# Designs tried in a protein design run: designed miniproteins, single chains, continued (2). Part 47

Each design is a single chain, and the fold is of that chain. pLDDT is the mean over its residues in the fold that is shown.

## One batch from the design tools (miniprotein)

Design m5704
Fold by ESMFold2-Fast:
Structure m5704 (fold): chain A 96 residues (1-96)
Amino acid sequence: MEKEKKEVKRKIAVLITAAELNVVAAETNLALGLPSSVVIESARAAIELAEEAKKLAEEAYKKGLISEEEYEEYKKRVEKIIERARRLLEEARRRE
């Protein structure tokens, strides 16, 4: 139980961090005036990784590996990443 909890929390944290890094990459690429395709690719990767993290958090909560408070915290972090990434997608498309 304790080892499974640590492993799933580590996997969720890695996915959330990877998603955050892809948002930062998309923001940086947009600021540098790189092609919209590069910004869109990073923003889409961020959404995909964030959605994967949310799915793992939901499965962990259903299995009793994480608390309701931990699950809600992961959901809020994921939702913020997705909202940031969606804004970047809209901005990149407006610059075409």
Scores: mean pLDDT 87

Design m5705
Fold by ESMFold2-Fast:
Structure m5705 (fold): chain A 61 residues (1-61)
Amino acid sequence: TDEEVARASVAHIRRLAQEKGPDAARAALPGVVESLRQVGMSDETVARFEAEARRLIDELA
């Protein structure tokens, strides 16, 4: 489901921030967002993912 893909994408960003640092995660975020749009995920779900990912990156910084 879109929710499962979004959750996996958040986990990917969290892992990247933990392993490579928050700046690396921030740099990767636009590409992940574009990939989710490309596979047909709704603008609403993509926006929620992006907001959650940004919050996570800021928390881990």
Scores: mean pLDDT 83

Design m5707
Fold by ESMFold2-Fast:
Structure m5707 (fold): chain A 80 residues (1-80)
Amino acid sequence: FEDDFQADRDAVLAKAEKLAKEGNLEEVKKLAETAKRLADYYKQHAAASPNYGVFKIMAQSFEDTYKAIEELYKKALKEK
C-alpha cells in the first residue's frame, strides 16, 4: 500500500522534472495544482475520519509532492 503511493509519487515527480527540464512550465504548474488539490482532498477526509490513518498519509504524501513540484517550477523560472 505505502509502496504503491511511493511509486505514484515518484512517477509524478519524474514527469515534473522532465517537463521542467524541457521548459514546459505550464504543465509543471498544472501538476503542482493537481497535487495540491489531492492533498487538500485527503486532508479533509483525514479530519472527518481520524481512525483511518491512510488519509493522513495520503494528504502528507501529496503535500510533499506539491512542494517538490513548486520548487522545480521556481528553479526553472530562474533559468535564462
Scores: mean pLDDT 74

Design m5708
Fold by ESMFold2-Fast:
Structure m5708 (fold): chain A 57 residues (1-57)
Amino acid sequence: DRRYRVLESANPKLLERLGAKPGDVLTARQIGEALGVPAGLAVALALKEGEIEEVEP
């Protein structure tokens, strides 16, 4: 299972939707639910914007 760390550069609106803080580790599903899109797309967009990074299981 892949996990993603929220970065300090994350948009404050995204942090509010996630109920998370920079440094928190989230699943693709949680990120998808926060953005209201399929998990794979949500993760791809957040990675592209530099808002999250992939971490080891």
Scores: mean pLDDT 78

Design m5709
Fold by ESMFold2-Fast:
Structure m5709 (fold): chain A 57 residues (1-57)
Amino acid sequence: MEKLKEEFRKKTIELGLEKGIAEGARKAANEMLEAGMSVEEVSEVVAEGVAEAQALA
């Protein structure tokens, strides 16, 4: 199981709740790309994190 994806999903949720969904998603996506994740992996993690953050907000 890819622990890095889980960590970034949680970070997307936290940033989305703190800074707003759009700003949080953008910041998290940039950090995932810097960590060497593929565009496909980043898209999946951001989509999951945004959905979770919207459900919690």
Scores: mean pLDDT 76

Design m5710
Fold by ESMFold2-Fast:
Structure m5710 (fold): chain A 95 residues (1-95)
Amino acid sequence: SEEDKKLEEGYIYINKASELFLKKDYKSALEYYEKAIKLLGRETAEILFALGEAYAKGFKDYETALEYLEKALELDPDNEEIRAELERVKAELEK
């Protein structure tokens, strides 16, 4: 279906963004995450979490990372990985 194709393409962009992130091409990684959001028509906890990680690890931009991680946790409150990363980012801001 068209919905399934958009979902599959969205995950292809997420996977490409993750590959670029591992290569430390954080700017291109962010562009592909943004393409995924546009294609899916919404922000998901998974994408918001990935954006938070990219800003924290790629740019040491802990304020922007905090905003994305808080939004991710609002969408997925029981996700321990999001909560743990949020706590790590908060600790960096308290230094």
Scores: mean pLDDT 85

Design m5711
Fold by ESMFold2-Fast:
Structure m5711 (fold): chain A 88 residues (1-88)
Amino acid sequence: SAAVEARLAEYEKRIAENPNDAEAWLKLGSAYYALKDYEKAIEAYEKAIELSTDPGLKKAAYEGLASAYKALGDEKKAEEYLKKAEEL
């Protein structure tokens, strides 16, 4: 939708201005997931985890990874990331 695409552009701009903005990477991942671009969602969620020290943000990113891998048919990776989210 136009609203998801507008938010995508906003988060891309935030990342261009601050590439260490873990929250922007998490939100970018969620926007790509909503557009069913699961591979780009995974890349963005992995970046959010790499850059964050916040357990809540990491939990949300692991839940995003689990959902994206499940959508791609990788049930094993989906279970692994869901378990990581549940342990935070």
Scores: mean pLDDT 90

Design m5713
Fold by ESMFold2-Fast:
Structure m5713 (fold): chain A 76 residues (1-76)
Amino acid sequence: ELIELIEQLIKELEILEKILEELSKEELEQLIKQLEGEIKKLEEFKKKTDDPELLKKIDELIEKIKKLIKKIKELL
């Protein structure tokens, strides 16, 4: 299920959030670029689906990624 996959990704981001303080400045900067790229891919995917439950879950994932990027920027 696509919703289950998105929920799994959200949990993976929660694990990543817990180890942010263990990452180097270079690793944190690389992670921001990677996460910004994922947001772009998710926004493109939203344009290709009309499933309201899936759209809601994609929005939850995008917001979780944006929150994580903000936390990383606060560490830099």
Scores: mean pLDDT 82

Design m5714
Fold by ESMFold2-Fast:
Structure m5714 (fold): chain A 90 residues (1-90)
Amino acid sequence: IKTKLPLTDEQAEEIVRGAEELARKAADPEHSAQYVTAAALLGVAAIISGKKDAMKRIAEALKRYGETAPLSPEEAEFVKRLGENLLKAA
């Protein structure tokens, strides 16, 4: 895939860690307005990393995010689909 960036293993792990922390914070009531934006950023991080392990971790974070965040039914479905598609791609 031509879209993969030349990332070091350290940079890839940092992207995964950041995405996991973002998903955790998005479940916080103070971040309710940012939940959909956080989900979109997690998807971008997965694509940028290009690492199967990173994609699986982000997919799991997105599934948890869709289950725990106070999203509308449509928003929750979007986030879950994004996580499922990333898991299938990994």
Scores: mean pLDDT 61

Design m5715
Fold by ESMFold2-Fast:
Structure m5715 (fold): chain A 74 residues (1-74)
Amino acid sequence: MERAEELRREAERLVAEGAEADARGDYRTAAELYRKAVELLEEANRIAGETSPEDAAAITAARILAIGAEFEAR
């Protein structure tokens, strides 16, 4: 499933970019990047037709990071 793999790789890059923004105190940008990563991981799961423990953990981690960044952006 090439498309699902591409979405997972893009989500990984977005989480890394979000972490860099978060480290700079750019919480708004970090929140946007983490939220986009969640959307891509959810799309990859829909394409795959199943959720692996690794995929579930990645989605949960990205959601937690997004919530934290959104809180700090207030």
Scores: mean pLDDT 81

Design m5716
Fold by ESMFold2-Fast:
Order: C-alpha cells, then structure tokens, then sequence
Structure m5716 (fold): chain A 58 residues (1-58)
C-alpha cells in the first residue's frame, strides 16, 4: 500500500539523519524524489522537512 511505502521511505530518511546504516534501491531513490517533487517541486527540502512530510502521509 502507499502507507507501507511511505513508512519504508521514512525509515530510510531517519536512518540517514541519524548516521545509521541502511540500504536503498534505485526504486527507493526515485520514489523519494517523486514524493518530494509532488509536495514542493521548486523548493529544496532538508531531511527534517522530508521526515515531517512523510509522517503526515502515514
């Protein structure tokens, strides 16, 4: 489901922010990029903003 996908992306971003080891696929990167662009296509987002946006979708 979409919610399961957002939870997956949230875990990846949280691990990145906390310097924890994680594995990402090209599909995960593409999904995250599409999510960020859908929310704000013309604005750079930091990881904390991405975390908040993903939490709002879960």
Amino acid sequence: SAQQRYRRLLDIVQRQVNNQPFTVSDSDVADLARFVRAQSPNVDRDFNQIIQMLQDRI
Scores: mean pLDDT 68

Design m5717
Fold by ESMFold2-Fast:
Structure m5717 (fold): chain A 65 residues (1-65)
Amino acid sequence: SAEELKAKGLEALKAGDLDTALRYAAELGRQGHNELAHELAEEIGRTFGLSGDEVDRRTVAILLA
C-alpha cells in the first residue's frame, strides 16, 4: 500500500539510508500518490539538510532509472 511505502521510506531515514528513502519517495510518485511522496520528500530534506530542489532532483533521477 501507499502507506507501507511511506513507512518503509521513513524506516530508511531512521537508518540514515538516503538513497533507499528517495527510492520510496520516487515509487510513491510513480504510483500517483503525490501527497505521500511530497510528505516523505519533506522528511528527507529535514533529516539530511537538503533543499527541496535537491531532494526533487535526486528523486527524479531515481524515477528515470
Scores: mean pLDDT 82

Design m5718
Fold by ESMFold2-Fast:
Order: sequence, then structure tokens, then C-alpha cells
Structure m5718 (fold): chain A 92 residues (1-92)
Amino acid sequence: MAERLAREAEELARRAIEKVREAGRAAAAGDLEKAIELLREAEELARRAVELAEEAGDEELKRRLYAAVVQAARDEAAKNPEAFRAAAERFE
């Protein structure tokens, strides 16, 4: 059970990072509203990933997955800081 939960947590975290990158592309295209919506989806996926890692009893995995999503959001915010300023705060 724990191994399965850990694997599902990693998959959800990867999906969250992909949504963060999609948000970066939307912002670059000038679609700020879509970028913010994608970041909200990423936050929900990241929250679920952290929850599953916690259920698996793996605090190191939980911290690692959270840090990876936060770093992805910071990287995209650095490319377009005005578009991601408020959203980046939500991941810190």
C-alpha cells in the first residue's frame, strides 16, 4: 500500500509541474487568466500529491515533492514575474 501511494504521489506531482509549465506558456502568449487557472489546477494536484505521500508515511518524499512543485513555480515566475507574483506566493 505505501509503495503504491508513494508512486501515485509522484505521478500527481509530475502532473502539477506540467500544469505549472503550461501556465508559463499561457502567460507568454498573453493569456494571464488562463495561466492563473492552470496554476490553481497545479496547486490542487500538488496538495493531493503531498497528502498521498503523508498517507504513505514518507515525510522525505512529501518534502521532496512539495519542493519540486514550488521550484517549478518559481522558475516559471522568474520568466514572467508580473504574471506569477500572486500565484508564486501560494506555493511558498
Scores: mean pLDDT 77

Design m5719
Fold by ESMFold2-Fast:
Structure m5719 (fold): chain A 68 residues (1-68)
Amino acid sequence: SHMEKGEEYLKKAAEYLKKGDYRLALEYLNKAMKILGISPEEAFKKLGEILGLSSDQVLSLIYSGLME
């Protein structure tokens, strides 16, 4: 289903984030948002749930990584 595809993209975003590939992490997060019909705020929250981090921690990690 399209929901399963969206969840798979969230998992890919989490894996790329763990690897320090912030650009690919954002690419897959954007794909998940489009398929699941969720906001960026909700997407960061769900990504944080997968990683065991708060949404603010996820946002800070991605933002600092992209600026390096």
Scores: mean pLDDT 81

Design m5720
Fold by ESMFold2-Fast:
Structure m5720 (fold): chain A 90 residues (1-90)
Amino acid sequence: MPSTVKVAEVEVKKGETLVVTVTNLGDADATVKVTLTLNGKVVDSKEFSVAAGTSASAEFTVKESGTYTVTVTAESATAKPEIKISLSIK
């Protein structure tokens, strides 16, 4: 199936919340999986749907300070997904 992958790195401190916002710029609904990796190890993941032309967010409370790799995979049945990601820390 058509898929799009976006990868970003972010420094997060223990106890902070990382917010990953995914905007679907395409005309078809997408299933999005956000995977959080620290030092090559997957530490958390969340899967959710993002409707065409909308945004959705996943929140992760981190247990260890470090540089995290955020991998966002989007899949759609009808077209290659067009997505934008943004990261914020709380």
Scores: mean pLDDT 83

Design m5721
Fold by ESMFold2-Fast:
Structure m5721 (fold): chain A 108 residues (1-108)
Amino acid sequence: MMVVTQPASVTVKEGGTAVITSTASRGTITKANWFQQKAGEPLKLLIYDNSTRAPGVPERFTGSVSGNTATLTINNVEKEDEAVYYNQLQTEGEPYSFGQGTKLTVVA
């Protein structure tokens, strides 16, 4: 069974760039989706189909895929971006699988 691995936590300075990289244990990524979970808010879709932003998502959020690696990049990070970010991956011949989530901490 394919496993999605994310870093447990990433810390970034406000106004800096956060990079969250996720890996599939098997195969080449066919689809990558990214979700944001803020405290007290519902789970929000940020990026779908590897690099497409969901409606209403700021341009500072970008997604990319290369081989077995998916990357979420957040430019000009704001304090409000503090959240847990979940990656969902599909590789050829495998069902979708979620990573365990990455907690983003934003420091001044």
Scores: mean pLDDT 88

Design m5722
Fold by ESMFold2-Fast:
Structure m5722 (fold): chain A 61 residues (1-61)
Amino acid sequence: SKKEQAIRELSDITKEAKKNLSKEQYEEFLKKLREVLQKYFDSGDYEKIIEEAKKIYEELK
C-alpha cells in the first residue's frame, strides 16, 4: 500500500539523516518531521510527507 511504502521510505530517510547529520542537525530534522507528520499523516498525504522529509534532510546537509 502507499502507506506501507511511505513508512519504509521515511524510515530510510531517517536512517540516512541519523548517519550523515550532526546530533544538533538530526534533532532539528526530527522536530521538523514531527510537525510534518502531525499535519499530513491523518489526512493520508503520504507523498507530501516523503517530499517534505527529503526537503528537510537536504536543507540540513
Scores: mean pLDDT 84

Design m5724
Fold by ESMFold2-Fast:
Structure m5724 (fold): chain A 62 residues (1-62)
Amino acid sequence: SLRQQFGLALLREDPRAADLTKELLERGEDLRSTIPLLEQLGLTKDPELAKLLEEWKKKNPE
């Protein structure tokens, strides 16, 4: 499962975590509860990921 791979990558601080996050955002998966963890891990410093997250938030207000 992509979500299972994502969870494990976040836990392990795997370099794949950023790419998996981008894929989940592109698929429209709900990541609201995970956003603080993405920020804590510095994944939102990736310009492409930050842009995808902003677009996802616009499509999914609150």
Scores: mean pLDDT 74

Design m5725
Fold by ESMFold2-Fast:
Formats: sequence, C-alpha cells, structure tokens
Structure m5725 (fold): chain A 61 residues (1-61)
Amino acid sequence: MDEETLKNVVLAAAYRAGPEAFRAAKKAWDAGKTPEEILKVAVDANPKAEELFKEELERQR
C-alpha cells in the first residue's frame, strides 16, 4: 500500500472515531507527518481510532 493511500485510511478511521481524532489527524497530515505519526495522534485523541483503522484496512483488501 502506498503512503498516500495509507494516510487516507488513517484519516477515514479518525473521522469515524470522532471530531477530536479527526482534527488531530488533519493537523498532523497538514504538517507533513507520516501515516504512523498521524495514526498515533488520532489514537491519542480517541483510542477507538486504532480499532477503526484496522477495519478501514480490511476494506482496502
């Protein structure tokens, strides 16, 4: 999976987790952070983002 696709998967998971997770992820994205770093800030804002990220990854398969 390319980095851009992975970033989109993280952002989708953050959006589903809630507005705080989405805001954190969007700020990290705009700052040029890696998908791993974007996911970390989303999970820090809402732990459900990790479970939702796994679900979004399955949808890409």
Scores: mean pLDDT 82

Design m5726
Fold by ESMFold2-Fast:
Structure m5726 (fold): chain A 58 residues (1-58)
Amino acid sequence: MKSDLEKKIELAKKVIETGKKNNVPWEKIYEDIDAIMSAKTVEEAERLAKEKINEYKK
């Protein structure tokens, strides 16, 4: 049901919420979101989101 764009937006939301919760600078969060939204595939976007979320949680 969700388009690839909608899936990327949901991934970006998760990255934003995790970054905000862990006091990551907004400039860093925006850079990471841009990378996710610019990914060529949803699979690549999911990989990037997972990496950033794990980075932020450390």
Scores: mean pLDDT 80

Design m5727
Fold by ESMFold2-Fast:
Parts: sequence; C-alpha cells; structure tokens
Structure m5727 (fold): chain A 50 residues (1-50)
Amino acid sequence: MRREEKLRELARLAGSTSPEDVARFQRIARELLAEGVTPEEIVKAVKEAL
C-alpha cells in the first residue's frame, strides 16, 4: 500500500470508534511513522478528513 493510500485509510478510520477500526488505525499510523512520515503529517491528514 502506498503512503497516500495509507493516509487516506487513516482519514477514513479517524471517525470510527469500533475496536477493529481503532486497531487498524494504530497499525497504519505505526507503519507510516516507520516509513518517515511525521506525527504532524498524520494529524493533518486526519483533521482534513474530519
């Protein structure tokens, strides 16, 4: 999955409170951080989707 696809998926999951979606959000966020994406970029993507 490309970085842009991961960021889009995070934005989609950001409004969900289901345990499965929260777990998926956390997993994708960790992958993006490991790939060099900053916490600020993740927060910005989530806020732009809300």
Scores: mean pLDDT 76

Design m5728
Fold by ESMFold2-Fast:
Structure m5728 (fold): chain A 67 residues (1-67)
Amino acid sequence: SLEEIKKKLKEALEKLGIKIEEELLDGISNALSLRDPVVERVVIKELMKELGLSEEEARKIIEEALK
């Protein structure tokens, strides 16, 4: 569910010491709920840009959110 993805995404980022803005959290969670590989590539770039994550860190965050 969207709510489950949002919760897991927030928890995964908090483990890295990152506080995410609610609007960005909502947008990314909504995008990931589509389960589209093209959208997931855009989300990786957004996480790198907005939160300063490496590509590897962004991929791991997405994997954790989508479990």
Scores: mean pLDDT 84

Design m5729
Fold by ESMFold2-Fast:
Structure m5729 (fold): chain A 68 residues (1-68)
Amino acid sequence: MEKEIEKLEEELKKNPDDAELWTELGIAYIKKKDYEKAIEYFEKALEIEPGYEFAKILLEKAKELLKK
């Protein structure tokens, strides 16, 4: 889990405008049950690509999980 997140963070340093990498990082935090961080990262993905439907769907899912 930590190694996966660290690898994604390293890739983001090289490609900070990659909405897919931000979305993958958000998914990693969902698996860690850190829904607040997942929401933050999906929001960053949508700042880069506002029309990225996959990130938008995952953002809504993370918000619903946080409300529990």
Scores: mean pLDDT 80

Design m5730
Fold by ESMFold2-Fast:
Structure m5730 (fold): chain A 99 residues (1-99)
Amino acid sequence: MKSVVEAARYGIEMGRRMARESRTPEEELALIKEVRDEIDARITDPKERAAARGMASLTWQALRGLLSEEEIREELERLAKTFNLSPEEVEELYRLILE
C-alpha cells in the first residue's frame, strides 16, 4: 500500500467480503481470521495495516446492521483522528462503506 487512505479503501473492500461470505458465527470467526491474515500479508506498514483492519471491521459491522448511522460516523471519525484523515477523505470513505 502507498498510503493510509489506500489501506482504508482496501479495508472497506475486505469488510464487504466478510459481510457477503459469513453465514454462521463459526464462519464469521474463520473469515475474520482469514481477512486479518490477508491484510497482514499484503500490508507491511503497521499504521496502514491498522487502518485496513479498522475499516474492515467497521464496514462489516455497518453492512450487517450492527451499528446505527450515528455509530458508523462516530467510529469513522475516531479512525480519522487516529490516522490523520481529512474531512474530505472521511466523506469518501463513509460513502464507500454505505455504497
Scores: mean pLDDT 80

Design m5731
Fold by ESMFold2-Fast:
Structure m5731 (fold): chain A 83 residues (1-83)
Amino acid sequence: MSIQQQIDDLQQRKAEAEQQLQAMLASGQASPEEIAELQAVVDHLQKAIDALKQGNIEEANKHVLEAVGHEMRLLALRVDREL
């Protein structure tokens, strides 16, 4: 897979996360913790894109893993509120 394809995939994933964040803010039902976790996902995806543009695959992978960690915390917060 080319670096450009990886950048395009991360840009799409970031756009989806930004859309989810906007939907949460518009609903008024998300907690500050849920908003903070989704904002962290967006921030780490951007850092991964920036690292790939610099050819730094190791830093990009680190930021992708951080984004996944924040997504897992967001999921846990949402499940905890429904149970």
Scores: mean pLDDT 86

Design m5732
Fold by ESMFold2-Fast:
Structure m5732 (fold): chain A 52 residues (1-52)
Amino acid sequence: MEEAREEARRLLKEKGFPDEVIDEVADQLVRLTGGDLEAIRRVLESIKEVEL
């Protein structure tokens, strides 16, 4: 959990999200993916494409 959360925070920060939003989104991504680092990365890419 912690590893995946930190990775999600890092990826979100890298994409330019504010720290406030990063905490919230990272936690949600970890819950959605069950802490899978690879899945978190793919989810971020998929969300950007689908949301657009």
Scores: mean pLDDT 71

Design m5733
Fold by ESMFold2-Fast:
Structure m5733 (fold): chain A 90 residues (1-90)
Amino acid sequence: EPLDQLIRAVDIAIEKIRKEKDVEKAQTLALNLGEAVLQALRRLGVPDDVIEKVKAEMEKIKSAKTKEEIIQHLENVRDILRELKAEREA
């Protein structure tokens, strides 16, 4: 359930960013979401390597110049969360 909620939050943010006209505002939305995801993952006690993977994608969002780059890195975060969920359900 918690991972499903995080995955849904990422999907909602991606859709909001697709509709956003301002790249700087899109970047701020993505970074705020990423920080919320990191805090939730820390509370869930996930392995440090997963935290590091999400942090790496967030650093790439900080240097992104286009909405397409921001969306790609959020999709990578979503894939990390989906993989973590699959491992926990195994």
Scores: mean pLDDT 86

Design m5734
Fold by ESMFold2-Fast:
Structure m5734 (fold): chain A 64 residues (1-64)
Amino acid sequence: ADEVVERAKALLDEAIANGMTREEFLKVASEVVDLIVSDPNVTPEQVEEVRAALARAFAAVDAK
């Protein structure tokens, strides 16, 4: 669970840092969601952490 959450957040941070296009970022976002949904040990708090990170990443990509 923790490793999946850390990986998801790292993927989002990397996408922002690399200045990915919206289309490229949507692929990363889909992969992040799949990672979180695939692990039944992910807690509701961890889901909220990832959603908050995803929302920030979308805002950053959209501002570009």
Scores: mean pLDDT 76

Design m5735
Fold by ESMFold2-Fast:
Structure m5735 (fold): chain A 94 residues (1-94)
Amino acid sequence: SMAELRRQLEELRALLAEQLRNNQPVTPETAQLLSKLLTPDEKVLLLGRASSLAAQGRLDEALELFDRFLEAHVNQDQEALDALYAEIEKELNS
């Protein structure tokens, strides 16, 4: 259900916030859930950017990036995904 999906996204965001705050790697459970939604390459780009943002004290932006990415992927919104990838690649290659 949509309500269950939204609840799972909120739980995922809370777990990611805790790991980023503690500068810890993603747990196996969180990694497994992300792997259901993301390719390995997408996962590396997303986690790399989120970790960079968190290291700069920009945790809210890192969480917003995760939220937007997961929602776009679940909705199969290719245009939104392409825009997110382009933004991440641009920032990483700057």
Scores: mean pLDDT 73

Design m5736
Fold by ESMFold2-Fast:
Structure m5736 (fold): chain A 56 residues (1-56)
Amino acid sequence: VEERIREAIRAGDARTLAELAREAGVDALDEAGAAVALRALNEAQREGLARTIAEA
């Protein structure tokens, strides 16, 4: 799961990231929210997001 999350973040794939977050129980991150996060977050913050979703 963590590798798929990291790949979605690296690819800028908001849809896949939102889907993986939902599977992990992070209902607050929909596709629109994922797109905003990917556009606004720096590399360290993207890594933190990946760990948060993977650990949920």
Scores: mean pLDDT 71

Design m5737
Fold by ESMFold2-Fast:
Structure m5737 (fold): chain A 79 residues (1-79)
Amino acid sequence: MSLEEELEKILEEAKEKLKPLEEKAPELVKKVVEELERAREELLELAREGKLSPEEAVELFRRAAEDAVAMTKAKTEAL
């Protein structure tokens, strides 16, 4: 699997976890998805420049996605 495919898989898993929250906080979910899409592009660029290994990019993005999902759940519960 390429780096692009691995990051896309992580993003799709995060979107799936955010789906139940979309009904309660559609604007927040949209914002978080846009932020993850931006982070994905940033990590791909860093890897292309040789500043980051594919393994490091996957680990960083997985952590960012998990944190984003957890934060979105917490913010949705606080509403």
Scores: mean pLDDT 84

Design m5738
Fold by ESMFold2-Fast:
Structure m5738 (fold): chain A 98 residues (1-98)
Amino acid sequence: AEAELRAVMEAARRAALELARRLGASEEELEEVRLAVDFGEAVALTSLSLGESLDEALQNGLAAATAMLTLGVKSGVLSEELAEAVRRTLAELVEAAR
């Protein structure tokens, strides 16, 4: 389960950063996206350690990453369009892992 979760989160990080670069994200925006995904992975791993299923852990990680992206928009670091595109990509990858 942990190895599977780490594989999904690594694919998510790669896809999110590639998408952000294609959309012309600055280095500051790329770092904010990376931090959001890393926070999501930390929350997902914690959920697994507490005995939650892989699906529940991935959903918790997605919710955490989404919250961090929302904070990035509110702080003015991320555009709303970039944050939504990244959130959508993460959601699609989590759904595909079910």
Scores: mean pLDDT 87

Design m5740
Fold by ESMFold2-Fast:
Structure m5740 (fold): chain A 67 residues (1-67)
Amino acid sequence: MIEEEIKKLEEEIERLRRLKELLEAQAKSLADSNPDIAATLQAKAVELEREIKRLEEKLRELKEKKS
């Protein structure tokens, strides 16, 4: 049960980290040609970083409860 929730959180964190990296890469590639779009993608990456940290906190709490 707890192990399954830990696994789901780890998978979600990995998914969000990958998405963040893609958005940051896209923003860098568009910085010269489409700065407004690049700024929007960078803002979304920042929002993802906040969500990742929240999930990492929850993951830490679950691991503490297991042992």
Scores: mean pLDDT 83

